# Designs tried in a protein design run: designed miniproteins, single chains, continued (2). Part 6

Each design is a single chain, and the fold is of that chain. pLDDT is the mean over its residues in the fold that is shown.

## One batch from the design tools (miniprotein)

Design m4175
Fold by ESMFold2-Fast:
Structure m4175 (fold): chain A 115 residues (1-115)
Amino acid sequence: SEVEKKLKEYLKKAEEALKQGNLEEAEEYLKKAEKLVLEHAEEISSELINELLKLLKKLGEAYYKQGNLEKALRVYERGVELGRKLSEKVDPKLLLEIEINLGIVQLELAVKKVT
């Protein structure tokens, strides 16, 4: 599948960018991967969808470690939205882990607004 080949290329480039600490580059490739998955979900394997969600989780965690809570929030929100839309193809434990991370970031941002 041409779609799955292109998706694999985006996921590989995102993982390489994450390993190098190039978070903005990783995010651009993951956004391209997200678009392909949303447009062609029926043609894409569960394995590749879960790989995308794992990389979104890693990107969110990397932004969180940098103290960029707003970017971490947006990445986790996209991961949760994607995982819920494609729940039948998604590892429930992985989705739950992303939802927990989203909740933690939401709480930290809420506390900062009142302190």
Scores: mean pLDDT 91

Design m4176
Fold by ESMFold2-Fast:
Structure m4176 (fold): chain A 71 residues (1-71)
Amino acid sequence: SADEARQIAAELYRAADEAVKKHPERGKEIRQRALEALGDIAEGLANPEHFDEAIQKGREALEELRRLVEE
């Protein structure tokens, strides 16, 4: 659903912000990873056929960013 996509996008922003604070030297890399996932979600919202793939990509990026926060 669009609500699920919005929730994942919000969590991506929060996780990226926290990861950048913890690893400022990797800020560009972290921001690019988050922007890529957000772009995939935006495309999934525009094209229903790609929605499930976009949600999966968003979840994968979120998991990666959360691991950086835990380091």
Scores: mean pLDDT 83

Design m4177
Fold by ESMFold2-Fast:
Parts: structure tokens; C-alpha cells; sequence
Structure m4177 (fold): chain A 75 residues (1-75)
């Protein structure tokens, strides 16, 4: 099932991005977000997600990772 495969990979990338952000690893967080966005684009192209769903998910994840990085920088 394409949805299950994409869902699992997206979750792994969110976990990596959040761990990198919590450590203040800006490069690691950026790479995870970039891979996440590419995977969302692939899911849309394959018809697994709508563009609207992908945009919503990307916005939530990117905002969450950005806030975690900002908190790490304040320390």
C-alpha cells in the first residue's frame, strides 16, 4: 500500500527533524524538512495525497520543527 509506505517514511522524517531541532542541529533539521517536502511531492504525484493535504501537512511539520529550532537557539 503506497499510503502506508509514505506514511511510515513521513513519520520517520518528522522524528529525525524533531531530534535534530532539539539538539540545535540546523543542518540536520533542514535536510529532514527538505526530504519530507520531496516525499510529499512524490505522494501527490502518485495520487496518494491531494496537493491541499500535502500543503497542510508540510505547513504543520515545518512550523513545528522551526519552533523547536528557535527554542534550542534561545538556550
Amino acid sequence: DDFDRFSQRLQELVDRGMEAAARGDEEGARRAVEEFRRLLDEAVKKGVLTQEQADFIARVVEDTVRRALERARER
Scores: mean pLDDT 81

Design m4178
Fold by ESMFold2-Fast:
Structure m4178 (fold): chain A 99 residues (1-99)
Amino acid sequence: MPVTTPLSPEQAARLEELRERAKELSKRLDELIEELKGKKLSKEEKEKLKKAQTLLIAAQLLLAAAATGAPDAEADLEAAEELIEEAEKLIEELEKEKE
């Protein structure tokens, strides 16, 4: 029978690091959306913005699941990290296209 196990100190530290990264990326994305508010966006730019938003939402849900101390916490942390890295790349590409 699976029992709810608290996160190890190492997993808890990783969770906090990933939460901070996701928060920082969400702020960067919000700033980017505000800057783009008065500009005509291409279909590709709109798709990248939408994808980055979706990836960050999915990452935050996985981090919330990991925080419950469920047996899948390790897998959820790994999946969240991958989504955060993909979102960061999309945000960087969009920021570069603005320069």
Scores: mean pLDDT 79

Design m4179
Fold by ESMFold2-Fast:
Order: sequence, then C-alpha cells, then structure tokens
Structure m4179 (fold): chain A 115 residues (1-115)
Amino acid sequence: SKMEELAKKMAEKLYEELSKEPIFKDPVSREVFRKLAEYLIEEAKKSLTITIPKPSEEKSQQVQDLFLSTLVKVMKEFNVEPPKVEDHGSYYKITFPDEEVRELTILVLKYLLEL
C-alpha cells in the first residue's frame, strides 16, 4: 500500500539519521532504543494519546529524547503532521493528530526494528 511504502522510506531515513549519532554506536543505547520503539508500538495500538515513562538513567533519557525528536523531524521532512510530544517530568505525553498518523507511526517503527 502507499502507507507501507511511505512507512518503509521514513524508517530508512530515521535509521540513517540515528546511525549518524555517536550515542547510537553504543550497544546499551541501541538496546534502550529497541525497547522504546517496541513500547511505543504497543501503546500506540491502544489510543491516540499515550504516555511513555522516562528512564531513570541519564544516558537512556538522552537516547529517548534523541529518538523522539528525530522521529518528529523525519515525519515533518515527509510532509506528515507529527504527534505532539509534551514533557511532564517523569513521562512524555504523545498525542497523534489522527488515526492515519498513528497507524503510519506504528508501521515506521515496525520497519525500523527490522533494520
């Protein structure tokens, strides 16, 4: 489908951008990233508004922040309205603008995990 083609291209771009970042060369940081992407997929299946807890470790928090900001950046580059990400101290609140962006984001993250 057109959505699957778009999701694959966005996943490839997201992987490219993240792979340039020194923090993602560390195996521990890559595992934090993988778990975050898996958590995002499962939560996004439930609602247009989701919460993601912040990790207690500073480096893991940096991985989460970089991942979320890069995802938003890539979505904007593909002319997709990104989810709204709000910092609530101990967690992030993420609001998808509609069901189409929610489904697209799930597909992007699924393809990303296959790379």
Scores: mean pLDDT 88

Design m4180
Fold by ESMFold2-Fast:
Order: sequence, then structure tokens, then C-alpha cells
Structure m4180 (fold): chain A 88 residues (1-88)
Amino acid sequence: MEKEKEELIEEIVEVARRQIEAAIAAIASELTDEELAELRELAEKQVELLREALEKAELEQLKEALRYLKAGDWDKAVEVLRPSYLAA
């Protein structure tokens, strides 16, 4: 169970990071180099916060969150994990 949970957390974090990078790339032309650097720094901080929340989530929540993230539905992925944030 622990190894499966750790592997799911790593996969979720990787999918999330790729989606964040894609979103940043889509708006990069609208930002200055300084703004882009700040946005990437904030994105890395958000990824670390996501990892902490995932560690508190149950295996079933992780599987459902990964499914939504792969579908590009970030809002639903966060909503699935929300009970774990509140329990912290």
C-alpha cells in the first residue's frame, strides 16, 4: 500500500507539473521575463503544497485525482483532495 501510494503521488505530481508548464508556455508571450520567472517560482511552490496534500490523501482519492488530472480537469482533482486538506 505505501509503495503504491508513493508511486501514485509521484505520477500525480509529474502530470500536474507538465500541465502547469504547458499553461505557463501558453501565456509566456504575454509576460515579461521577470513575471515569467516569478510565475514559475510560484508554480514550484504550489507543486510542493500539492505533494503535502497528496501524502495526507487516501489511495482512492489519489487514483481519482490522477484520473481528473490526466483529463485536464484540475478543479475536480483539487476538489477530490479537499477533504485531506481540511483534515490537516
Scores: mean pLDDT 74

Design m4181
Fold by ESMFold2-Fast:
Structure m4181 (fold): chain A 62 residues (1-62)
Amino acid sequence: SDDDIKQIIIDQLDKNGLPKSPAIIQQIYNDVQSFIKGFKMDPTPDNIKKAVQMSVDVYKLS
């Protein structure tokens, strides 16, 4: 679910010491959806966590 994905994003931002503003959460959420769709990933909890980690890593490079 979308709310569950956003909670995983919030948890990963917190673990990385990054701001948890609505704008940042939405940006990472959009990147997560793009990775899942682009790579035809099965939306399992493990794959969602991987997509969130990749999206947070991309954000850290920005």
Scores: mean pLDDT 82

Design m4182
Fold by ESMFold2-Fast:
Structure m4182 (fold): chain A 84 residues (1-84)
Amino acid sequence: MSSSQLAAQSTAQDLLLVAAQLEGAPQEVLDQLQAQSDALKTQMIKADLPSLPEADKAAVQKLLDQGKIDEALKLSNEARKKLK
């Protein structure tokens, strides 16, 4: 549940997906890697969600509910930089 561990794992997963895309991996492999990346990003966003400002928390939760995981992660990271 460490956010730093989740961030490192998410980065590694994104690099694996990019490498697979560049090497022309089958679509089924790319879909599996994307699903794993999305799951890790969702866990990281949810771990950080309680610490966000109320307005940003609502916006991030809305994006997660819509399945816009990359947008939710980006907004969550931007909101954390604005904390106090």
Scores: mean pLDDT 77

Design m4183
Fold by ESMFold2-Fast:
Structure m4183 (fold): chain A 80 residues (1-80)
Amino acid sequence: EEDLKKLNELIVEGDRLLTEALRAMIAGDTERAIKLFEEAKKVYREAIELAEKLNVPDKTIRLLKAGEKVAESLIEKAKE
């Protein structure tokens, strides 16, 4: 199903952006890290909305919400 493929692509992209943001943060590139965390948060939100529409297991939705919250928390920390 196209929707399941799209969901998987969003999950992979969200994880990629989060990893790149963390690497930028560790390297001291705060501006780039914030932008990448904001992109990751947006991608995780899209994945959550699609996952809810597709009635995927609640455990999967909770993991995506955790990813979104991690990105948000790290944006806050990076702005300090």
Scores: mean pLDDT 86

Design m4184
Fold by ESMFold2-Fast:
Order: sequence, then C-alpha cells, then structure tokens
Structure m4184 (fold): chain A 107 residues (1-107)
Amino acid sequence: GAMSREEILEYWRWVEEQLRAIDKALEEGDEKTREVVYKHAEELIKRFGRTDKTVEEIAKELLRRAALSYGLPESELDENDTIDELIEKLKESRERAKQWAAENAAK
C-alpha cells in the first residue's frame, strides 16, 4: 500500500544515515561494502515492514543513492545494474568527488 508522508520522510532520513555507513565500508573493500549494504537493507525492511521491495532491490536503492550523493549523473545509472556494478560506480563517483575536493577545481 501507499506509505504515509511521515513514513516516507522517516524512511528517507534513515536511508541518508545509512549512506554514512556505506561510505565507511568502502574504505574496507568491496566485500565489506556488499555486507553492510545487505545488512542495512534487511534492517530497513524489518524496521519499516517494507513488502513492496526485496532486500536486493533496497540494497541497490541504497547504492544508487550513495553514488548520486557523490555526484554520479543519473544517466550513468541503469535499472539492470548488479550490486557489484553499483559498488564500482559508487567507488568511481566517490574517487571523483575526492579528487575534485583535493584539486579545488569546481567552476
């Protein structure tokens, strides 16, 4: 069924907090990133009673949100991207964001 406005806002606030945990996991490697993303997807389903999406679909949503937060263009995201492909895109967008910050090269 449709979520209430309050439930939608709580869901997205919780998702934003999980992006920080994913960021830490990236420093530890791809296996740890995958583990953290799946655990957070499971906790999200448990906490909010989500029945409209699978654990894998929520995990992909978290990775897409993280990549977008690092400035990855929406056009570079594909609906058919695997978890591993999304982790690579997230790593690339994060490295580009770090390089941008280090070089102070924003126009």
Scores: mean pLDDT 74

Design m4185
Fold by ESMFold2-Fast:
Structure m4185 (fold): chain A 108 residues (1-108)
Amino acid sequence: MDIVKTGTDTGIMYAIGVAGYYRKQGRLDEAIEIAQEVYRIQNSGYALVVLAEAYRDQGRYEEALAYLEEAIRLSGGRVSPRMAALLAEVYAGLGRDDEAARWAALAA
């Protein structure tokens, strides 16, 4: 395993963790800033999920959905349980209850 690559990946994972921590503390602008920077550097689907969670926490469901759609695109159409749960919450926030129920079933 490449030690230099491992060190870089560790730094990116740490930054994603910090963004998630700021989101949970309600420091949403700071969470967005860190996650945007991670996405810019590594084109990371994990950073896009944190962005979607932060925008959902702000009640900005259309932006949250756009970041989730981009995360799905980067994963080759794969939807993780975390993404499915977040899609259910975002669609519910948009009043799209049928889609919310469909994604909630996939998260379970």
Scores: mean pLDDT 78

Design m4186
Fold by ESMFold2-Fast:
Structure m4186 (fold): chain A 67 residues (1-67)
Amino acid sequence: SMVPAAEAIARAAAVLEEQGLPLSPETIATLRALLGDRDVDAEALARLMLPAGGTEAHVRALVEALS
């Protein structure tokens, strides 16, 4: 499903932090700059934002949070 990138990035970052996989402020800023204010596919964004140590279960949790 398509979601607004700025809001989705913020929500996904919060979910990842709660799961012990926090993204750096620099990574978040880069994603915001790259994606702008466009709509993005929730699963594609979840996979793009998944850090090292992330699993398919984390992707599913992110997609559910973004949908």
Scores: mean pLDDT 82

Design m4187
Fold by ESMFold2-Fast:
Structure m4187 (fold): chain A 87 residues (1-87)
Amino acid sequence: DIFNPSEEEREEHIKAGIGSLKKAVEAAKNGDRVTASNYLVAAMLHLALAGKPEEAREISRKLQEAIDAGNYEEAEKIVKEFEEKVK
């Protein structure tokens, strides 16, 4: 059920979402903004499926702002703080 996923399915989506956020930052640091954008979209989809659509929107906005500013230290911090928060 896409609107009421199991606890295991939510955990899998959280892990996939965090993995995609990390890959988005890595791609952005390498100058590959298209790949970074694709991973950010994938991360938002996974986090929404994990039942965290508001958190997905917030982290997407913050991370996109950091990437657009070229502030990759802030981008990495945003991902790390989110990972710790959902642990």
Scores: mean pLDDT 82

Design m4188
Fold by ESMFold2-Fast:
Structure m4188 (fold): chain A 67 residues (1-67)
Amino acid sequence: MEEVEERLRRIDERAEAEESLQDALATLISESTRLVTELRKEGKEEEAEEVERWADERVAELLARAA
């Protein structure tokens, strides 16, 4: 749990550090997809689903801020 939350925090920090919305979205999507793949390889299906849900919500939030 703590490890996944820490990785989500780092992904969010990296995305927020990007100068453009395009780069922020690219970072968020690529890093979250990588984390989901790693979690599924470890058999952590529930945690992988939580990461996918978090990423979808975060992408929607970033897009809403740009509108």
Scores: mean pLDDT 80

Design m4189
Fold by ESMFold2-Fast:
Structure m4189 (fold): chain A 90 residues (1-90)
Amino acid sequence: TEERIAELEALADEYRQKAEEWKKKSDFYTELANKYKEIDEKLARYYQGLSIYYDNKAKSYERKARIYQAEADALRDPSAVEELKKVLEE
């Protein structure tokens, strides 16, 4: 239904926005890790760990956004089912 398509597109937008927020945090900690690399190795490694954690979180949310968008697309056009399958098989 059009209502369900709108709900899925809204969820895709929400998860995409959250993925961007997590990516910004990852980038921030990457910069901190680089800044402390030659000054404090333990602190640099800690920030590198946080950068990786938030990057993985961003990728997870981006994947969910793609799934919701693909589900919405498949409801609108059955030919889009192949893209949905591809995203789910990642």
Scores: mean pLDDT 87

Design m4190
Fold by ESMFold2-Fast:
Structure m4190 (fold): chain A 63 residues (1-63)
Amino acid sequence: MDGTERAEAAAVRVVIEAGERGLSEQAAASGKKYGPAVTEAGRAGDEAAMAAALARLREAAGV
């Protein structure tokens, strides 16, 4: 997968994990707010920025 595909897959995984914990609504809100940052970092090939954005997405989603 390219960087964008990896970033999108990682963000989707956070939403799935939050859903398994009953936090789907919170995950959806987090995805709208922080998802673009994860995807943009992935597109740029900046793995450190992608990891940081993904961590923020996870935190906001409650996982």
Scores: mean pLDDT 77

Design m4191
Fold by ESMFold2-Fast:
Structure m4191 (fold): chain A 76 residues (1-76)
Amino acid sequence: SKKEELLKEIKELVDKIKEKISEKTKDGPESAEEYMKALEEVGELMLKANQIYEDGEDISKLEEIKKELEKLLEKL
């Protein structure tokens, strides 16, 4: 229940970050390298979140991933 809700929030943050990167990369290739790194980081965090959920790990590990995604979104 709480883990499912948190995983949904994580997925929504991932989608929001990807959308913001997409908007910022439309206007030229000069910023592409920096935003490509952000895309790789968000992908890695999403994979970690899915693995934590599947392995039945503590909810605190999902909360940590959510915080890292929020930091990424704020830096963009």
Scores: mean pLDDT 80

Design m4192
Fold by ESMFold2-Fast:
Structure m4192 (fold): chain A 100 residues (1-100)
Amino acid sequence: SAAEAAALRRRAVLTGASLGVLRIELILMMKYEELTEEQRKELEELIRELQEVEERLEAARAALAADPAAHKAALEAAIAEAERFLEEAKRRLREIKEKL
């Protein structure tokens, strides 16, 4: 339905905003001189994974805008992937912070 498509678009926007906040946190963490080489590599990998997740979510949003009926499931999958990534990335970031 149009209402379901609108709700899905709102969820995608909010998820994208959460990814943006995480990106800022990861970049700020990279400025700590006390980071080990291993912690720095983990943060760089998280930033790389974040970029890939953001790109997939944006592509899915664009596809839905062009043809809602064909691309609803793809956007739902992209949102679910982004939400799982956010949970895992926040857990890994907390672990790094606890070791500082």
Scores: mean pLDDT 86

Design m4193
Fold by ESMFold2-Fast:
Structure m4193 (fold): chain A 75 residues (1-75)
Amino acid sequence: MERDVIVRSNAGSEAKGKLTINGDTATVTVEGELRGNIYFVYDKETKELLGVINGDGTGTLTIDGKTYSATLNVL
């Protein structure tokens, strides 16, 4: 499954990205620069907060009531 997301950092940066689900893992891929060490992942369509990714690039996202281990990939 692929979804459009918006990623916002605790340092005020924002990037558009793609969320891809593979089994029990989710990967958020963004293009450009994100500053900060906490990243808030929002569904672009619903504007719902899906979860938080830490500065180490790992976190959890909840999508339609299911929780996934998440990683952030910056291109």
Scores: mean pLDDT 83

Design m4194
Fold by ESMFold2-Fast:
Structure m4194 (fold): chain A 78 residues (1-78)
Amino acid sequence: SIEQEVAEAFASAGSAGGAAYSQALESPEPATLTAVGKDSVITVTKTETEIRIEIEYKGKRYVGTINLLTGEQSIEEL
């Protein structure tokens, strides 16, 4: 499933992937953070209204979004 592949991508990035996500989520200002793993690149972008998580894992690409106003979450394979 998309969720399993995304979890594997974060696991491949190790603590750096989780750290990038946490830093973006906790940032009081708009921020962009990138974590590079063995087989993954994870870019987390925080704006005033959303967090966007862009994941490249073994040639596949995924985008997750979290709406900071509603708490709605989504994930899509590109």
Scores: mean pLDDT 76

Design m4195
Fold by ESMFold2-Fast:
Parts: C-alpha cells; sequence; structure tokens
Structure m4195 (fold): chain A 68 residues (1-68)
C-alpha cells in the first residue's frame, strides 16, 4: 500500500544519502591526500632532475674538503 511503499522509499533514500555522504567525505579526504602526494611528487621530480648532479657535486666537495 502507499504508506508501505513510502516507508520503503524513505529507507532506501536514507541509505543512499548516508552512503553518498560517506562517499563524499572519503572522496574529499582522498582528493586532499592526492593533492599533497602530487605536490610532494612534483617537488621530488624537480629536485631529482637538478639534484642527482648536485648530489654528486656535493659528495665530491664533501670528500675533497678537509674535515674541520
Amino acid sequence: SARAEAARRAGEERRATMSEERRAVIREIASALRGIGDAINAEIEALGKASIEEFKEALKKTKAAPAG
């Protein structure tokens, strides 16, 4: 009957809403973490291209410099 159908629909909408709210929160957290990860990876990649030669030169300088 109409009341039973309305009750089932309300229960289904409530479950969908709760699932969507939880998915939205998880997606927001995942997006924030992904943004941080992408920023770190971009810095590591920029550092990596300049840094391997700088690391080798720094290592050479550290080995050539008198300990003091």
Scores: mean pLDDT 70

Design m4196
Fold by ESMFold2-Fast:
Structure m4196 (fold): chain A 75 residues (1-75)
Amino acid sequence: KTLVAASAALDAVNLYRETGDIDAAVKYLEDSLIDLGVDPEKARKLAEEVRKAMEAGDFETARKIALYGAIEAVE
């Protein structure tokens, strides 16, 4: 549960790092969290926060938000 959420968050951030595609990365995160049973509204809000950090070029903040947010969402 927690490990799967953490893995999904890291995979999403790595997808952005490798492709530069913010839309693909945040969609992957949102879809993965919903598949894990996270509320769609919470998943979307977290994806929006990650998107904002990515758009600002702050990779470390985006990684932190995605990782800790995903873990918190599946607690």
Scores: mean pLDDT 81

Design m4197
Fold by ESMFold2-Fast:
Structure m4197 (fold): chain A 88 residues (1-88)
Amino acid sequence: AERQQQLDQLGALLLAEAEEAMERAKKGKELMKEDPEKGTKLLDESAGRLRGLADMAPDSIRPILQAKADEAEKLREEAKKKLEELKK
């Protein structure tokens, strides 16, 4: 019971952190319109944090966090590509 409660608490904390990181990723995407360099940096930081959370996750929630990390990484790569296009 005690061990399961600790795993459940860890899962809840990781999901909460992932939601916050995803909100930062959305903010970075919006910021791309005004400051592409800062927007790209925020997306890079958010994607890195989401991947770290997915790697730490228990098996029960890891696929959910991996999906969020994949989404944030895709937004990061799109932002980097757009930033390079804008500088040429």
Scores: mean pLDDT 81

Design m4198
Fold by ESMFold2-Fast:
Structure m4198 (fold): chain A 60 residues (1-60)
Amino acid sequence: TEEQLKAAAEGLKRRIDEAIAQGKVVTREDLGATKEQIDEAAKFSPELRAAVERAEALNA
């Protein structure tokens, strides 16, 4: 459901934020989700999309 996708997006965002705070490289394996699942959740959470973009920029 949309509510489940939004909850998943909030969980993923928190994991990304925690990893960045610890100075860790954020990988897909650390998130336990596929690219497609992250893309779908990001449609319901602009915050998740922004967090993913920030992590990618920091890892570049």
Scores: mean pLDDT 70

Design m4199
Fold by ESMFold2-Fast:
Structure m4199 (fold): chain A 71 residues (1-71)
Amino acid sequence: MGKEALERLDQIYERVKALAEDRVPSLEELNRRIEKFRAAGQDELSVAVAEVGLKEKKFLTDEQIDELIAA
């Protein structure tokens, strides 16, 4: 992965982290969110959401996910 791709992923990660609620997602919730981003063709966003859920123990609401896909 190039340096530019890593910088972009870091920026996406920080944005997702800033929007997410202070709650540990279940594996089912996390998988549902990842699948929704994948269905929209948002692979980088799916990775960022998985990392925020696992490392920061934060959760995105359905509304926040819809906003991120629409952007």
Scores: mean pLDDT 69

Design m4200
Fold by ESMFold2-Fast:
Structure m4200 (fold): chain A 94 residues (1-94)
Amino acid sequence: SVEEELEKILEEYLKKVKEYVAQGNYKQARNTAVEMLAKMVNHANKSKLSPEEKLKFVEKLYKRLKEEFPDMEAIHTYVQYVIDQLKKKLEEEK
């Protein structure tokens, strides 16, 4: 399923980000997190997930990123921006 593929992408990339953080390679950790977000967005768009399904997944992602990488503020800010845009789109459709 689309949700299972998104979870696989999330877990694979979170593992890589953790490995880079453990090495003190914060530049690669950040780049890997950005690649994760891009890959997940592309997969969600190709799979034509509803705005509600996208919002649910992005909110779950935001919680995980805050718990796993509390110091990656730029990534948190970007994901929050995506959440806000999806919420705005849902409000326009209701």
Scores: mean pLDDT 76

Design m4201
Fold by ESMFold2-Fast:
Structure m4201 (fold): chain A 75 residues (1-75)
Amino acid sequence: MEEEIERLERRILAAASAGDVAAVREAAKQLVEALRDDPERGARLLRGLATYAETLGAHESAAVLREMAEEMERR
């Protein structure tokens, strides 16, 4: 579980750095599914990743990640 989550986090950041919003969305979707039973943890991780994406200048990717985090918190 943890190794998969960390791999997905690295994948999201790599995609954000490359400006590949579609890849960010897909990897984030996989992270949401992996953390379906723990939506608070999922939302927290996605918010952290969005913050890092902002520091990379990946504003569109960060917006996608924040949106997904908010959706998880509403579940």
Scores: mean pLDDT 83

Design m4202
Fold by ESMFold2-Fast:
Structure m4202 (fold): chain A 72 residues (1-72)
Amino acid sequence: GPLDEARRLFAEGRAAAEAGDTAKAVTLFVEAADGFEAVGAREDAARAYVLAAGTGSPEAAALLDRADELLA
């Protein structure tokens, strides 16, 4: 289901980050965050956006703003 897909994308993002593929990790974390948000998993979505920002996204400020909105 959609939650399982978001969890899969998150796990792939972590694997990409550990392999040093920063661009792939950011993309996967954002896709996971979007998936978590779509199913109402707001805390999981916020965490994935924070990880995308921390991994080296050029959009880090926007991702952190999105995470803050989800936790408000």
Scores: mean pLDDT 87

Design m4203
Fold by ESMFold2-Fast:
Structure m4203 (fold): chain A 67 residues (1-67)
Amino acid sequence: MPVTVEFVVPSSLAEEVAAAARAVPGVTEVRVEPLSPDEARVTVTAEDQDAAQAAARAVLDVIRRAE
């Protein structure tokens, strides 16, 4: 069953986060929505829970590396 996960990230990281999520097998859609000049919402749709968890880990790795 498709799973949707949302992340709020610094706008400077939104493209890198979206690219990392798109690289995960089983991710079917990634959307980026500006919330403010400093923040963006990244919405990831995955084919199942395992793909959603893999995408979440990839996103967190980007955020932790960028600080």
Scores: mean pLDDT 81

Design m4204
Fold by ESMFold2-Fast:
Structure m4204 (fold): chain A 70 residues (1-70)
Amino acid sequence: SPRDELYQRAYRLRLRLLGKMTGDNSIEERKKAQELLKELDKIMDDYEKGRLSVEEALERIDKLEEELNK
């Protein structure tokens, strides 16, 4: 279902961001990962509170993934 896809994609992105926040990554890379993680948490909170549809939440996650891949 779209909801299952949303939670699966959010979980995978969270793991990627947590990985970027650890190890020998630069201060700048860690700060970027922290900011994106905060945005991901806000997207999921807004979805759970009914402020975003599943489609809107997925579009926001797409944008975060694009930002991470720059």
Scores: mean pLDDT 87

Design m4205
Fold by ESMFold2-Fast:
Structure m4205 (fold): chain A 85 residues (1-85)
Amino acid sequence: PVLPDNPKLSPVSPVTIRVLAELLRSGKGVVTKEELKKALKEIGKDLSDEEIDAIIKYIDKDGDGVITRAELEEVAKELGLSIEG
């Protein structure tokens, strides 16, 4: 089991990081796949399930199926992006 190519290219855009930060601030403290997909669709970014899964998998280092603030902060640091808090 080898992975071809390095995930140096992010499947996650700065807009997606921003949307995740907004969802985390909305009071739940976690973001599910459904919440991310819905929020991106509300801003006019209708992504496929494969694209949403790639985003979740990239950020969800814990493997619990949700994105926490800590996981988002780690990914933002890896991408050189600032998020609020």
Scores: mean pLDDT 70

Design m4206
Fold by ESMFold2-Fast:
Structure m4206 (fold): chain A 82 residues (1-82)
Amino acid sequence: SPLPLSFEELEEEQKKKIEEAELEALKGSSLEELEKEEEELEELYELALKHSDPEAKEKLEELYKERLKLIEEAKKAREEEE
């Protein structure tokens, strides 16, 4: 039988799995690589803002913050590594 989940609930579950997989991949990176990822993300975000309609800004900021959070979590894991 199909699960009684909406498309929105399925998308949220898939997003969580993707975020967990991305975090694990980032944890395998050096601090230098993570810092470069953060710099590249900031450059892409600024470029996107420059070329986007005002209505898209809130969504772009949300996506930027979500990716930045994963990079910051990976950096913390590397810094706490003995």
Scores: mean pLDDT 73

Design m4207
Fold by ESMFold2-Fast:
Structure m4207 (fold): chain A 96 residues (1-96)
Amino acid sequence: MKELAERFKKLADEYEKKGDEENALVWRSLAALSEGKYDEAIKLAEEFIEKFPDSPLVPLAYRILALAYEKKGDTEKANEWKKKADEVESELQKTR
């Protein structure tokens, strides 16, 4: 799955060059996840949620956290973040 990680890195770099920190952080987190750098993916996704809590990309950040914790064997935290992702997606759809 190196090809997918390379695509996400290119997207993150492109958004960073444009000054789009919001998109750069989420794609960088997803690239780290795709490379098996689970601790880095968690750190970047948590930073994204702290800086951009109202972003429409917050559910994606929660899904990155869920997958990273699942890959680390932390099923309790994985389930917790998955539940938060589902809840936020439902609320974002209600406000439209």
Scores: mean pLDDT 80

Design m4208
Fold by ESMFold2-Fast:
Structure m4208 (fold): chain A 80 residues (1-80)
Amino acid sequence: LELVSVKYDKESGILTVTFKDLDGKAGSGTFTTPIEAESATYIGSVNSAIPARVSVEDGKVVVTATLEPYQEATSYFKVK
């Protein structure tokens, strides 16, 4: 599972994260982003029926994604 991109729009408070599986194994990965926040809420995903999970740990946004083999999915979060 690879983190492809992280994009944060400060005006809207929307964090966009794209993940891709390159090794053909379904699974979950947890990634600590450099984005500082007090709270984060999952909005939705494109190309995945499995919701991403989000939390704030030590003031940073932490995202967990679950992908099928070779899947690429983009998830959106509201950050405050």
Scores: mean pLDDT 81

Design m4209
Fold by ESMFold2-Fast:
Structure m4209 (fold): chain A 77 residues (1-77)
Amino acid sequence: MEKSRQAVYRLGEEVDRKVQELHAQGVRVTRGIGPRGPPGSTVSKVTIETADGRRITIETDADKNEITESVSRLPTP
């Protein structure tokens, strides 16, 4: 399997796991954005927005076998 395809597949699994964790914590996912990455890249990412005002970015790197998760606060108007 191409590394870019592997990154997207693995990202999908990690996103699903994160959504399940959020639901278990009583947090509703309001929006998902992705997957995003340059064509042929081994890196892919998805951004998840939650009802409690968090933006969670999950990034996978198939070459390094790494998963990075970052959390920021959504701007309130």
Scores: mean pLDDT 72

